Designed miniproteins, single chains, continued (5). Designs and how they scored, part 11

Each design is a single chain, and the fold is of that chain. pLDDT is the mean over its residues in the fold that is shown.

## One batch from the design tools (miniprotein)

Design m16374
Fold by ESMFold2-Fast:
Structure m16374 (fold): chain A 60 residues (1-60)
Amino acid sequence: MVERQAQANQQVNKALEALLAGNEEEAKKHVQEAGDLLGASEEATQALYESLKDEAESLK
């Protein structure tokens, strides 16, 4: 329950770090793992990835 949410948050943070490093493949894997941990739909997981990519670009 709470542990899965914490693990998912760690995966999201790793995805953002990978995007900032220019490693889109690594970021995609971390987002997929976060979505799986949360039981998110494919659409929600894709939206999360796009949101993180936009966030990473705004930080550069």
Scores: mean pLDDT 79

Design m16375
Fold by ESMFold2-Fast:
Structure m16375 (fold): chain A 128 residues (1-128)
Amino acid sequence: SREELIKRLKELVIKMGELVVKLAEALELPQEVIDNIREQAQKDKERLARPDISIDEIIQIAMSFAETALYLAELHPDKLKKPEVKEILREMARLLLEIAEILEQLNYPEHAARLREMAETLLAYADS
């Protein structure tokens, strides 16, 4: 059902936020940066818990997490060789592809296509 798709979408986006925090930790970023990313992920998790949150708002949160991951990967090319970083980037790409499939079922094909492009870029970084 549409309600079950939205519930699954929320669960996947929450997991993306958790992976962005893990990425920042694996990249050994300054503690203040990690804490800021964790605080933002917690705030977004609280937003996702609202029963009346729009699909557009859920998409914005998902895109924000994906954009953060891409930004961090681009800034730290030396650390992309770490197995832990590669694993996190592949896991994030898998989540983005699953989110894209759900968005296509919810009639958001353009947003689904954009998330697939972001997933392909994350996989390219993981395979470098």
Scores: mean pLDDT 91

Design m16376
Fold by ESMFold2-Fast:
Structure m16376 (fold): chain A 65 residues (1-65)
Amino acid sequence: MSAVEQIMQLLIEGGRAFQAGDYDTAIALFEEARRLAEEAGMRKAAEMARRSLDVAKEKKAQAEA
């Protein structure tokens, strides 16, 4: 699997976990997507993963409040 395919898979699975309310899984998947995107030099993909990660972390904080 190419880096692009793996990053896209992680973003899709992270989004599914987020929609299911499984924020811990979403955070883990988005962190892995960001790491792979940064290692591959894919700046735009890394920014997208970071934004998704920030949203997931914020939602987790709200759900545990």
Scores: mean pLDDT 83

Design m16377
Fold by ESMFold2-Fast:
Structure m16377 (fold): chain A 68 residues (1-68)
Amino acid sequence: GAAENLLAAKSLLESYPGVTAEMVGDTTVIASVSTSPTKAIAIALELIGSFPNLEVTLSGDTLVVSAK
């Protein structure tokens, strides 16, 4: 389900150096990406590829992941 995919996405995000991720309720994951813009974009694209049923938004150094 969506919550299961969000927990998996959170675990994947936490596997990257310089990334911290937090669940907000059961609907959203917010991650802070303390890395270069190039690596932040690469992480966002990898997450989209791994979880096609999740919506991923990158704003500055913040990634917001939510269920579609």
Scores: mean pLDDT 78

Design m16378
Fold by ESMFold2-Fast:
Structure m16378 (fold): chain A 59 residues (1-59)
Amino acid sequence: HHHHLTLEDLKVYAAYKAGMTVEEIAERFGLSPERVEELIKKAEELGVTLDEAIAALQA
């Protein structure tokens, strides 16, 4: 899949898929909850797979 997201953006999405709350992710990554939600929606709209998100965690 072709998308313009950073490795940090993919790590945020991976954390969400792993069961972290939006508020917890926002605190850990220094983002607002609104920004975290926007990023998650964008990743899903761009077709980011769980495998891609997990690969970003290992990078």
Scores: mean pLDDT 76

Design m16379
Fold by ESMFold2-Fast:
Structure m16379 (fold): chain A 80 residues (1-80)
Amino acid sequence: MKKIKEKIVVNLAPSATNEEAKKLVEAKINEKFLEITKGLSEEAKKKVKEAFEEGLKKAYEQIEKGEKKVEVEVEVEVEE
């Protein structure tokens, strides 16, 4: 099994709206997802995607609390 552990840190401008912050975080998470899942099976990609969706949910909570530094940690184990 391959263990995937990623930490994504997004620094937001003090003037950024929650909508702008969410779009920026989503873009960075999607970029990281594509990098990590390159060469993985479709089943492994699905598990990684589910882990990233949970991380994104936690990022949204940080944004809604007014945090200007958003940290997303994703850990998932997949079959190689």
Scores: mean pLDDT 79

Design m16380
Fold by ESMFold2-Fast:
Structure m16380 (fold): chain A 72 residues (1-72)
Amino acid sequence: SEKEEMEKKRKEIVKLAEEAEKKEKTDVKEAIELYKKAVEIFKSVIPGKEVDEDMEKKLKLRIERIEKELKE
């Protein structure tokens, strides 16, 4: 079912984001790569849904913030 696949992908995105958050403490570059991977999955599988849009925005904002902190 398409609904089941979307739910599975949402959980995968959340799991990647949680792993990235943990890695921010030890390897910030790896954390950024994990966040980018989560955003890529999101864009590929869940285009144009309002509920999904909020999660994508949060991930993008987190990536931007971390990249800005690295660049200083």
Scores: mean pLDDT 70

Design m16381
Fold by ESMFold2-Fast:
Structure m16381 (fold): chain A 111 residues (1-111)
Amino acid sequence: EAEELIAEGKYEEALKLLKPLAEKGDGLAWYNMGEAYFKLGKYDEAIEYYEKAIKLENERIAHLYYNLGEVYFKKGDYEEAIKYYEKALEIDPEHEKAKENLKKAKEKLKK
């Protein structure tokens, strides 16, 4: 339901459904709130909720690190973006998008 709203671009509606679940400590809700805030361009809130989701040591750790890299990249913090893309690749070495975006972030630091 909330994941479907995010897929449809209904981020504010997704946040309304996720908030009571997140208040109960649902790590999947924290992850999905991070995604919704990232899509809304609310990068500081996205970072906060992704960090909360990581602390639960869930199976999405590699994807969470990748998403943190994306948020820092969009903020223009390429050094932090590189750090998180490398963490994602330490867990999932075949993550193609993390490889591509790591290269792009490194290119941004050289320019």
Scores: mean pLDDT 81

Design m16382
Fold by ESMFold2-Fast:
Structure m16382 (fold): chain A 68 residues (1-68)
Amino acid sequence: SMAEELIAEAERLAKEAAELAEQGRFEEADKMYREASRLLEEAGFPTAARVALADGRRYIEEQKEKLK
């Protein structure tokens, strides 16, 4: 289904965002987490979209502390 495809793409983007955050590319990571959240919202899961974005932004802050 279209929803399953959107969820799979959101998961892929979130994984790439985490890798960018680990590389110190925080602005690019945030953009990809925001896009992943949009795809989850388009799939009909607005609560999951908000949680995923919050979790992604928390991960960016954790990586900032490690790369200090």
Scores: mean pLDDT 89

Design m16383
Fold by ESMFold2-Fast:
Structure m16383 (fold): chain A 79 residues (1-79)
Amino acid sequence: MKEKLEKEMEASAYIVAASAYLVSGKKAYEKGNLEEAKELAEKAIEYAEKAIEIGEENPVLKKAAEEIKEEAEELLKKI
């Protein structure tokens, strides 16, 4: 069961990273820095996808990562 804990910790780390990129991307968008917002949104999607893949057996972590990915994709569509 240590392997499951390690995967959940890794997925959580990617969720934290994806969330940070999403928040930074939204701030860049609000400031009119569209190129920076696009790069940050793409990074948020990348890290959220990694979290989904690693956290696939944990429905709570998977859902959190999917929600971040959806918000980042919405941000990217606005740019």
Scores: mean pLDDT 85

Design m16384
Fold by ESMFold2-Fast:
Structure m16384 (fold): chain A 70 residues (1-70)
Amino acid sequence: SEEEKEKLLKSAEDSIAFARALGTPEARQIAEEMEKLIRDFKEGKISFEEAKKRYVELDSRLGRLERRLA
């Protein structure tokens, strides 16, 4: 649904901002991969299901990185 797409985009925007705020090279790489993912989705290069799956994988990597930095 359009609402689910909007929620994914908002979640990705928040995750990108968080990753960039961490300031590490690894966090920057995750942010860049998320930005590319959202761009590819908006351009119709990937399906919503594929975008959601890849976002979850990147968000999990970001969470693991945050725990290692603590």
Scores: mean pLDDT 86

Design m16385
Fold by ESMFold2-Fast:
Structure m16385 (fold): chain A 57 residues (1-57)
Amino acid sequence: SELEEAWRRLMEAAAELVKAAVDLALNPSEERREELDRLAEEVGRLERRLEELRARA
């Protein structure tokens, strides 16, 4: 279902975000900070999509 696919994509993106946060903490750099910010934006977008799908279910 679309809801299951959206959930899976959100979980994949959330895992990448956690990894980027750990990488930033272990070796801080502007490039890692920018990557973290980009991934956080992607997670937020996917969360909004999932909520839209839940509202229709």
Scores: mean pLDDT 85

Design m16386
Fold by ESMFold2-Fast:
Structure m16386 (fold): chain A 115 residues (1-115)
Amino acid sequence: HMTPEEAAQLAIAEVVRRHLSAPRPLTDEEIDALIDEVVARLKALGHTDEQIAAIRDLVRKVAEAIRRNEPATFEVTIPVSDDEYVKITVKVTPLPEHPGLFDVEVRVERVKAPP
């Protein structure tokens, strides 16, 4: 059993892993292939279309920030139920003393929707 926030964090970790393992920045085609792979996995795990769409958007934004080698902060809301949402904030920071390396901070906040 995997929560939407756990799925988002694992998807972000996979983006970071793929980028660090590459000898150069990921291409648009490689990013699209990674997103398709993540989407297929999330569908297999029973996540909703809305959760998958939110995680897809988050993964693309993180991959683009890393590829640009610029500081960036992104916020995405993932629906858990009709009355509850998870806010995921991702901060990407290049490491100036280690060219091509970056730090990724992920913050998770559960938010209850109005009744």
Scores: mean pLDDT 78

Design m16387
Fold by ESMFold2-Fast:
Structure m16387 (fold): chain A 57 residues (1-57)
Amino acid sequence: SLIEKARESLERAKKEKDPGSALAGAGEAYRLAVEAGDKELAEEARKLIQESRKKLA
């Protein structure tokens, strides 16, 4: 299901040490979470996107 894929993508992104890879994974998780209608999961992914962007700056 979409929500399961979003959750899996977010969990992988959270464990990713490279910020570029974490950003890519978080972006995918965010897209899937929005599509699945999971607002809380989308916010978790958005936070990881912001954190990963800060590490790349």
Scores: mean pLDDT 83

Design m16388
Fold by ESMFold2-Fast:
Structure m16388 (fold): chain A 116 residues (1-116)
Amino acid sequence: AEEALRKGVAAMRENKYEEAVKYFDEAIKLDPNNAEAYLLKGRAYLEMGKYEEAVKYFDKAIELDPNNAEAYLLKGRAYLKMGKYEEAIEYFQKAIDIDPNNNAAKSLLEEAKKKL
């Protein structure tokens, strides 16, 4: 599990997103309750421009860890990329509600509001 997750993260750093997904799938197969593996798989899909798939994996990460501000932040980014600004604002606000010091969520919330 840890080795597969590590290889996936290394592939992400090299911008090898399809390879990263394969390693995160291996990590999930070994531990289906690994919230981090779902979060990182969603991030790989986000970087590939597959926003609906990214949201699916962020939802699974949130199901396993409901207080993960990063999962809400990334879900908001996916909606922002899809041009769904009202939904993006909702998830950035949830990230800020969980972590009031999340400056990335605050900046993206302002960006999404300017698009309305």
Scores: mean pLDDT 90

Design m16389
Fold by ESMFold2-Fast:
Structure m16389 (fold): chain A 88 residues (1-88)
Amino acid sequence: SMKKEEEERIKALIEGIEKQKESIERLVEAAKAGELPLEETLEVLEKLKKDAEKALEEAKKNNEEEVAEKYEELIKLIEEAIEELKKL
């Protein structure tokens, strides 16, 4: 069934977004610990934000509201991470 296949695809995509959030949290902690250079880490976070914003636009175009909500959460996490690192 196409509906079941789409539900499985959406679930996998959401799981991927949650894994991205975990990776960003680890990146921020590593930067705070001085294990990663701040300027390069900020550049990576800005790129990830732009990629997530493009993915959000595509999710909205596809009327995938649950996926769009997860990308909005990811974007907010990245914005908070950038602001936190800028305070160092």
Scores: mean pLDDT 87

Design m16390
Fold by ESMFold2-Fast:
Structure m16390 (fold): chain A 66 residues (1-66)
Amino acid sequence: MIEELEKLLALAAILNPDPEFQKKLSELAKAVEEGKYEEALKLLETIKDRLPEELAKRIEKLIKEL
């Protein structure tokens, strides 16, 4: 589960080299690692419109399953 989520976050980083996006993505990954899933979902909402719809939905589902 976590390994799959990390791969999707890495893919998002490759697709969006924007420094602000990268910073928020790092904050999202840290929130997941710390078990702060509500914070992770909030962070995802702030970058969701900058991700392909399928990728955003997959990340959201994986966080909700944790």
Scores: mean pLDDT 79

Design m16391
Fold by ESMFold2-Fast:
Structure m16391 (fold): chain A 55 residues (1-55)
Amino acid sequence: SMTEKASQLVEEANELARKQMELNKEGTQEALDKARSLFKKMQELNAEVVALLRA
């Protein structure tokens, strides 16, 4: 179902958010670059969730 798919995407976004928080605590430029990459992936997943819920 679309609800089940949306739930899976939310869980993936939550996993990326946890990794981003860990990288932000490291305080290195490499960690910041990785955190930005994860943030963009979270934005994509959130957009997919919104699209599924609006369909």
Scores: mean pLDDT 79

Design m16392
Fold by ESMFold2-Fast:
Structure m16392 (fold): chain A 89 residues (1-89)
Amino acid sequence: GSLTDVPLTDEQVRALADELIREAKELVENPEKRSEHEARIIGLLMILDMAAPHLSPEAARYALEAVREVEKLTGHSFPALIARLEARV
């Protein structure tokens, strides 16, 4: 399998979701570093998207709340990822 075939634990999903929210807050607070924080957010969202079909309902709920907070903080929308996470809860 690829790196994306390795399932994330609930603890790893929570850590990734917490980092995603942190990066989104830093994006808003530090506009001069916006491109760097956007790149990190995209990378974290890609990992979460690849893991989404394998998440427990608890991990999926935590991730879903984090993605919604990122949408609120950044003004960007991730409807495909939201739909995939909602399918797991």
Scores: mean pLDDT 82

Design m16393
Fold by ESMFold2-Fast:
Structure m16393 (fold): chain A 79 residues (1-79)
Amino acid sequence: TSVEELLAVARSLPPRAAAEFIARGLESDDPAVVEQAKEALLELAREHPEAVREALERVLKTSKNPRAREAARELLEQL
């Protein structure tokens, strides 16, 4: 899956749902998928920063994956 494909699917959804969909990529065990999700979230944040922030905060509160939580924290620092 490419950043372009993630953003195309996301743009078919309301902003909050789009951000949540992309943020699920942070849970992947494939480093390439995690990197694509990070890039797509930063691009989406230019248009919908609040939706992206809410999705990342949800990852921090609900994810059982410590690497996904760390990625979400790092992205929040960049917003």
Scores: mean pLDDT 83

Design m16394
Fold by ESMFold2-Fast:
Structure m16394 (fold): chain A 75 residues (1-75)
Amino acid sequence: ELQKKVEEAIEEIKRLLERFDAAKTPDEMGEVALEFRRLVEKYGPAVVAAAVYKLFNSDNRAELSPETRAALDAA
């Protein structure tokens, strides 16, 4: 369950990053920011943080919240 949500969030975040890189106006950037906010509302901040961590493969795991670590451990 949680692993599947993290994988789905990763794919949606990848699409948002592509849209953000293509954004040329503040309005387009604002739309991407709103979609990112909707992802956090849909999956929750811990799942979104876990997806971001996996995408960027960072060593800052120790600085993550207990909820985010639990999401990573479940995925």
Scores: mean pLDDT 72

Design m16395
Fold by ESMFold2-Fast:
Structure m16395 (fold): chain A 68 residues (1-68)
Amino acid sequence: SAADALRALAEELSKDPRYTVELIGDDTLVITSSGSVESLIGLALRLIGDYPDLEVSIEGNTITVRPK
């Protein structure tokens, strides 16, 4: 399910010290980067490619992931 995918993503990304990860409810994942804009864009593109059923949006230094 989308909720299971978001939980797995939250656990995996939380292992990287560049990211602060917050799971809001069971349907919204918020990733805040302490790195460069280029690294954030790279992460967003990777997520779009790996999870085509998830909506990925970028605002400032934050990526928001939710089910489509």
Scores: mean pLDDT 81

Design m16396
Fold by ESMFold2-Fast:
Structure m16396 (fold): chain A 78 residues (1-78)
Amino acid sequence: DPAVQPGTELQILQLLAENGPQTASAIAKALGLSQSTTSRHLKRLEAAGLVKRDGKYYSLTEKGRAALEETERLLAEL
């Protein structure tokens, strides 16, 4: 999607893969993002099925893990 900033969403997926479930505020702090920007990206990723929310915590889905692995493979081939 040309309207999406793929670098930020990739960083969120990588953070969740490395550190497990995280709150929106913890993700914002780790990536140097505003709370509003982080919430917008998490909502987009949740709508895409790449992350799921349980209470205050966001975690990587099976689909999100597969998307991250394919993106990393694509970058290695380019």
Scores: mean pLDDT 79

Design m16397
Fold by ESMFold2-Fast:
Structure m16397 (fold): chain A 60 residues (1-60)
Amino acid sequence: SEEENEALRKRMEEVKKRLDAEIEYLRSQPLTPETQLEIEVLEAFKAMIDALEKLEEKRK
């Protein structure tokens, strides 16, 4: 339903906002191997969410 689709969209936006905030925070920290790895993992996760959103939009 439209309400379920809207709820899912809002949840995806919240997750993306949290990922953006965490990536920005890590980028503000000293550049260590651990920080770089964490950023790479979070950026990959965000890219997967973006890809899922685009696929869902195309299916409509």
Scores: mean pLDDT 80

Design m16398
Fold by ESMFold2-Fast:
Structure m16398 (fold): chain A 56 residues (1-56)
Amino acid sequence: DIFGLSEKERRVLDLISRHPDRRISVDELATELGLSKEEVEQILAELEKRGLYPRP
């Protein structure tokens, strides 16, 4: 879904997709991407709503 995602959402999704065998944490995503934990949580919720990320 190239045209439905912001730059930040795409970066979060890409990083998650690189770790299919482990659940990457909000803290790890925030640190790696230079985002706040709140921003990461909002992005994950949006990705889940779009069916792109099944939230654990």
Scores: mean pLDDT 72

Design m16399
Fold by ESMFold2-Fast:
Formats: C-alpha cells, structure tokens, sequence
Structure m16399 (fold): chain A 62 residues (1-62)
C-alpha cells in the first residue's frame, strides 16, 4: 500500500531530523493523504514521505 509506504517513510525521516512526536505524526498523516490522493506508486510514495518530513522540519527551523 503506497499510503503506508509514504507514512512510514515520513515517520522515519521526521525522527532522523529530530522532530517532536506531534510533528512526526503530522508528517506521517499528511504523507499518507498525499500518496493515496495521487495514487502514487511505492517509489513516489517514499519521495512524498521524505518531502513532507523535510518541509515540516524547514517550517520549524524558521
């Protein structure tokens, strides 16, 4: 399931970036929604997960 791939990838990336637990779950949920809404394949889902986590990390560094 591409949605689950995006969710798991976003959680892992957010944890690596040292984001708070609340933000990790926000990244996971957003990545799942984007991957399922777009019908992404597993490779695209991984990229979506990484991008969502990185975007949230960028917002927190501001």
Amino acid sequence: DSGEVARETAREKARELGLPDEVIEQAADRAYQLATATGADPESARKIGEAVAERLAEQLRR
Scores: mean pLDDT 82

Design m16400
Fold by ESMFold2-Fast:
Structure m16400 (fold): chain A 71 residues (1-71)
Amino acid sequence: MVDEAEVLVALALMELGILRSALSRGDVEAARESVRTIEKILKKARELGDEEAVREIEEIIEEARRAVAAA
């Protein structure tokens, strides 16, 4: 069974995919909404105290912010 931290990492990766798709369509506002969703996922991961999941989600959010800044 997948634990809660693994689910949060998977959700963050899915949201990054949604963000990239939005940017490919020129929808920067949808991409910003995805960044906000990843930020909420990161907060939840920090509350769980899973250092590996936190690190992975921090990498995902930095990639997301970089993609939005480049648009």
Scores: mean pLDDT 84

Design m16401
Fold by ESMFold2-Fast:
Structure m16401 (fold): chain A 79 residues (1-79)
Amino acid sequence: KLTTLDLSGNNLTGEIPSELNNMVNLTVLDLSNNSGKGEIPSILGKLTDATEIDLSNTDFGGEIPAELGNMVNLTTLKI
């Protein structure tokens, strides 16, 4: 089972991989240092086992989606 996904430094342009829909056991997601633009995707709220998400050093703007409130195990969120 995949528990850690590091996509940092890959010049992602605001699109989060749809494969995250299937990564329900993911505990750590690193999307830092990407050219991500637009809104933080609500699909991240499906990662209910996640304890750490790193969105730092990106161009994601706007508000944190309400769906992230479903991440009851989240202890670290970096933006």
Scores: mean pLDDT 73

Design m16402
Fold by ESMFold2-Fast:
Structure m16402 (fold): chain A 105 residues (1-105)
Amino acid sequence: AERAAEAAEEAGRAAARAGILAARAGGREGTARAAGAAVGGIGAAFGAEVAARRGDGEGAAREAEAARAAAEAALEAAASEEAREAGREALRAGEEAARAGREAA
């Protein structure tokens, strides 16, 4: 449960970073989607921290899926190579966190 929550928190932070980079590099094109991904990533990271404090493996798994969705949105909004690379890293982190969450449930 604790490892799953840590992985979900890391995935949320990675998705938030990818969303921020996509918003900066994409300019006005896709900015709303990129901003949404950044907010989603932040929310997932916070939720994962709360799940960790409560020993809530199911909550950690849900936040991991939220982080993965945010990473996908950030990657879709990415207009630069740096933003696309960050999006791919965030997606991998989200997939790993989702797997850890299922093992903890």
Scores: mean pLDDT 78

Design m16403
Fold by ESMFold2-Fast:
Structure m16403 (fold): chain A 59 residues (1-59)
Amino acid sequence: SKFKSVTVISSDDEEIIKKTVNMLESSEDAVVISKTLSEEAKELAKKLAEEKGVKVLEL
């Protein structure tokens, strides 16, 4: 398949977002951002994922 793992972020907690993204490998992992997240949390998750080269998917 295209991605080794897909992880869903459903928490607005900054530390949980950071830990979740930091556990992912770069080009083989993807993050799904829940629609229920605040705009700040979505922006943080996108920024951190892009810094690691992880693909971001929005539901």
Scores: mean pLDDT 73

Design m16404
Fold by ESMFold2-Fast:
Structure m16404 (fold): chain A 93 residues (1-93)
Amino acid sequence: MKAVPEKDIRVGDTAVPGGALLDLAEALFGKSLDNKELVKILQRSLGVKVDGVADAETVEAMQRFAGHEVTGVVGRETRAALVEKHDNGELLK
């Protein structure tokens, strides 16, 4: 199976690049979702504030859940781990 395009999600803004979240939404749900809606779903699953903004807290929670070092940057490894967790029913319960 081909992984979604590799795109980094950078901390330092209150918004995440739309393309990176769109690719993740399609990998997780098989359909496109608005960035705000995807971020809210992830925030609920990770137990952080649900505001639809991928801030530092949200990115750090994603990296911790994926079992990676908290760097404030979500790369391909973190995204692949989140997809695997979702497929195993460990994310988005």
Scores: mean pLDDT 62

Design m16405
Fold by ESMFold2-Fast:
Structure m16405 (fold): chain A 68 residues (1-68)
Amino acid sequence: MEPILVPESEYDKLTPEQRKERELLIARLLYIAYQVEAELSTGPERERFQKEMDEAKKRIEELEKEMA
């Protein structure tokens, strides 16, 4: 069996609220990671990470609205 760092099998056992909070945490972590990568990158690679950062920001805003 392939070991997974995050137990996806447990994801289905989470409540809808816990699932959304987990997704929000992941989106926030990805936003920070892409922000750092964008700062360290140049040219087309920087533009790619800035786009990923924007997508993560949109995901965060959508999840926060759903949880309001």
Scores: mean pLDDT 74

Design m16406
Fold by ESMFold2-Fast:
Structure m16406 (fold): chain A 58 residues (1-58)
Amino acid sequence: SDEENRERVLKLIEEMEEGIKRFPELPDAEKARERIEKAKELLKQGKYEEALNLLTNT
């Protein structure tokens, strides 16, 4: 459901942001920031499944 997908996306964003704060100097931190920004844009558009796929498949 959209609500479940939204909650899962928000949780993943939170976990990824914590990872970036812990290891900001790693190359993967920049890619993670870009992925988070794209996921937030998808959330604004109500595209929760696309946001979830972005965070889990790339």
Scores: mean pLDDT 79

Design m16407
Fold by ESMFold2-Fast:
Structure m16407 (fold): chain A 59 residues (1-59)
Amino acid sequence: SDAELEAERAAFRALATALGVPQAEIDAALAALEGRSLAEALAAIDARVAEWVARFEAA
């Protein structure tokens, strides 16, 4: 579970970087995942990724 969460965090950071998201925003998003369950973290990641993809597509 912890290893899966770390893998998801790494994938999230890599995707955000590829989408051109500012480092401060990536760091804040990752900090918001602290202390969450895996299910809560995945839901938060999905919502944030959807927002970032929409911004990338709008650019």
Scores: mean pLDDT 78

Design m16408
Fold by ESMFold2-Fast:
Structure m16408 (fold): chain A 60 residues (1-60)
Amino acid sequence: SLEEFIKELEAYIDNETDPALQAVLRELLKQLEENKDDPFLFNVLKIAAGGLLFAAEKMA
């Protein structure tokens, strides 16, 4: 669900040690929270966040 995704992203951000990645993810989290009522934009932002998390995992 949308709420579950936001909660999981928030938890991930709290445990992220890279300050640059943490800052980008916090901005995406804010935009996701502000755009809950726009399903198209929410899904675009969700895909962007997922892509960043995937890239970060591969670099670790």
Scores: mean pLDDT 77

Design m16409
Fold by ESMFold2-Fast:
Structure m16409 (fold): chain A 92 residues (1-92)
Amino acid sequence: EKAKAEEGARAVVEGARIYAEGLKELEKEPSAEAAAKLAAGAIRVAGGALELGELVKKGSEAGAEALRRGLEGAAAHSPEAAEIARRVAEGV
């Protein structure tokens, strides 16, 4: 449980970092490579958030704390990526 929570949080934060990098690159020069990086970041955020959301639904305190930390870390890189994580974890 704790190991899954920590992995989910790391995926959300790292995904948000990749998403932010892809977005900055895409804004400077629209390219397939920048778009692929943005998409890869978003997918990683969604995957981590989905795992954390399932842990929270099962009543995991470790999952809830990891989701909170993951969202804070993601928001530091990209508010948009943090919002993706929040919506996915909530099942929206």
Scores: mean pLDDT 85

Design m16410
Fold by ESMFold2-Fast:
Structure m16410 (fold): chain A 75 residues (1-75)
Amino acid sequence: MEEEAKKLIEEAEKLLDQGVEADRNGDYDTAIELYRKAAELYSKAEELLGKTTPEMANRIVAARLLAVAAEVNKS
């Protein structure tokens, strides 16, 4: 379970970084998808661990806010 959660967190971090790069390049559709996937993977890791950390909670919130901002910029 911890190993599975660790892999989810690592993948979420990669997706978040890729989302930021897509966002920076004006590829808002890709950024939104990557941000949403990152938030989902962090949330799944929290469920597997049965706990959250301030760091992980902040990443989930940040990913969700970045997705909303990208949607607004796309509009």
Scores: mean pLDDT 83

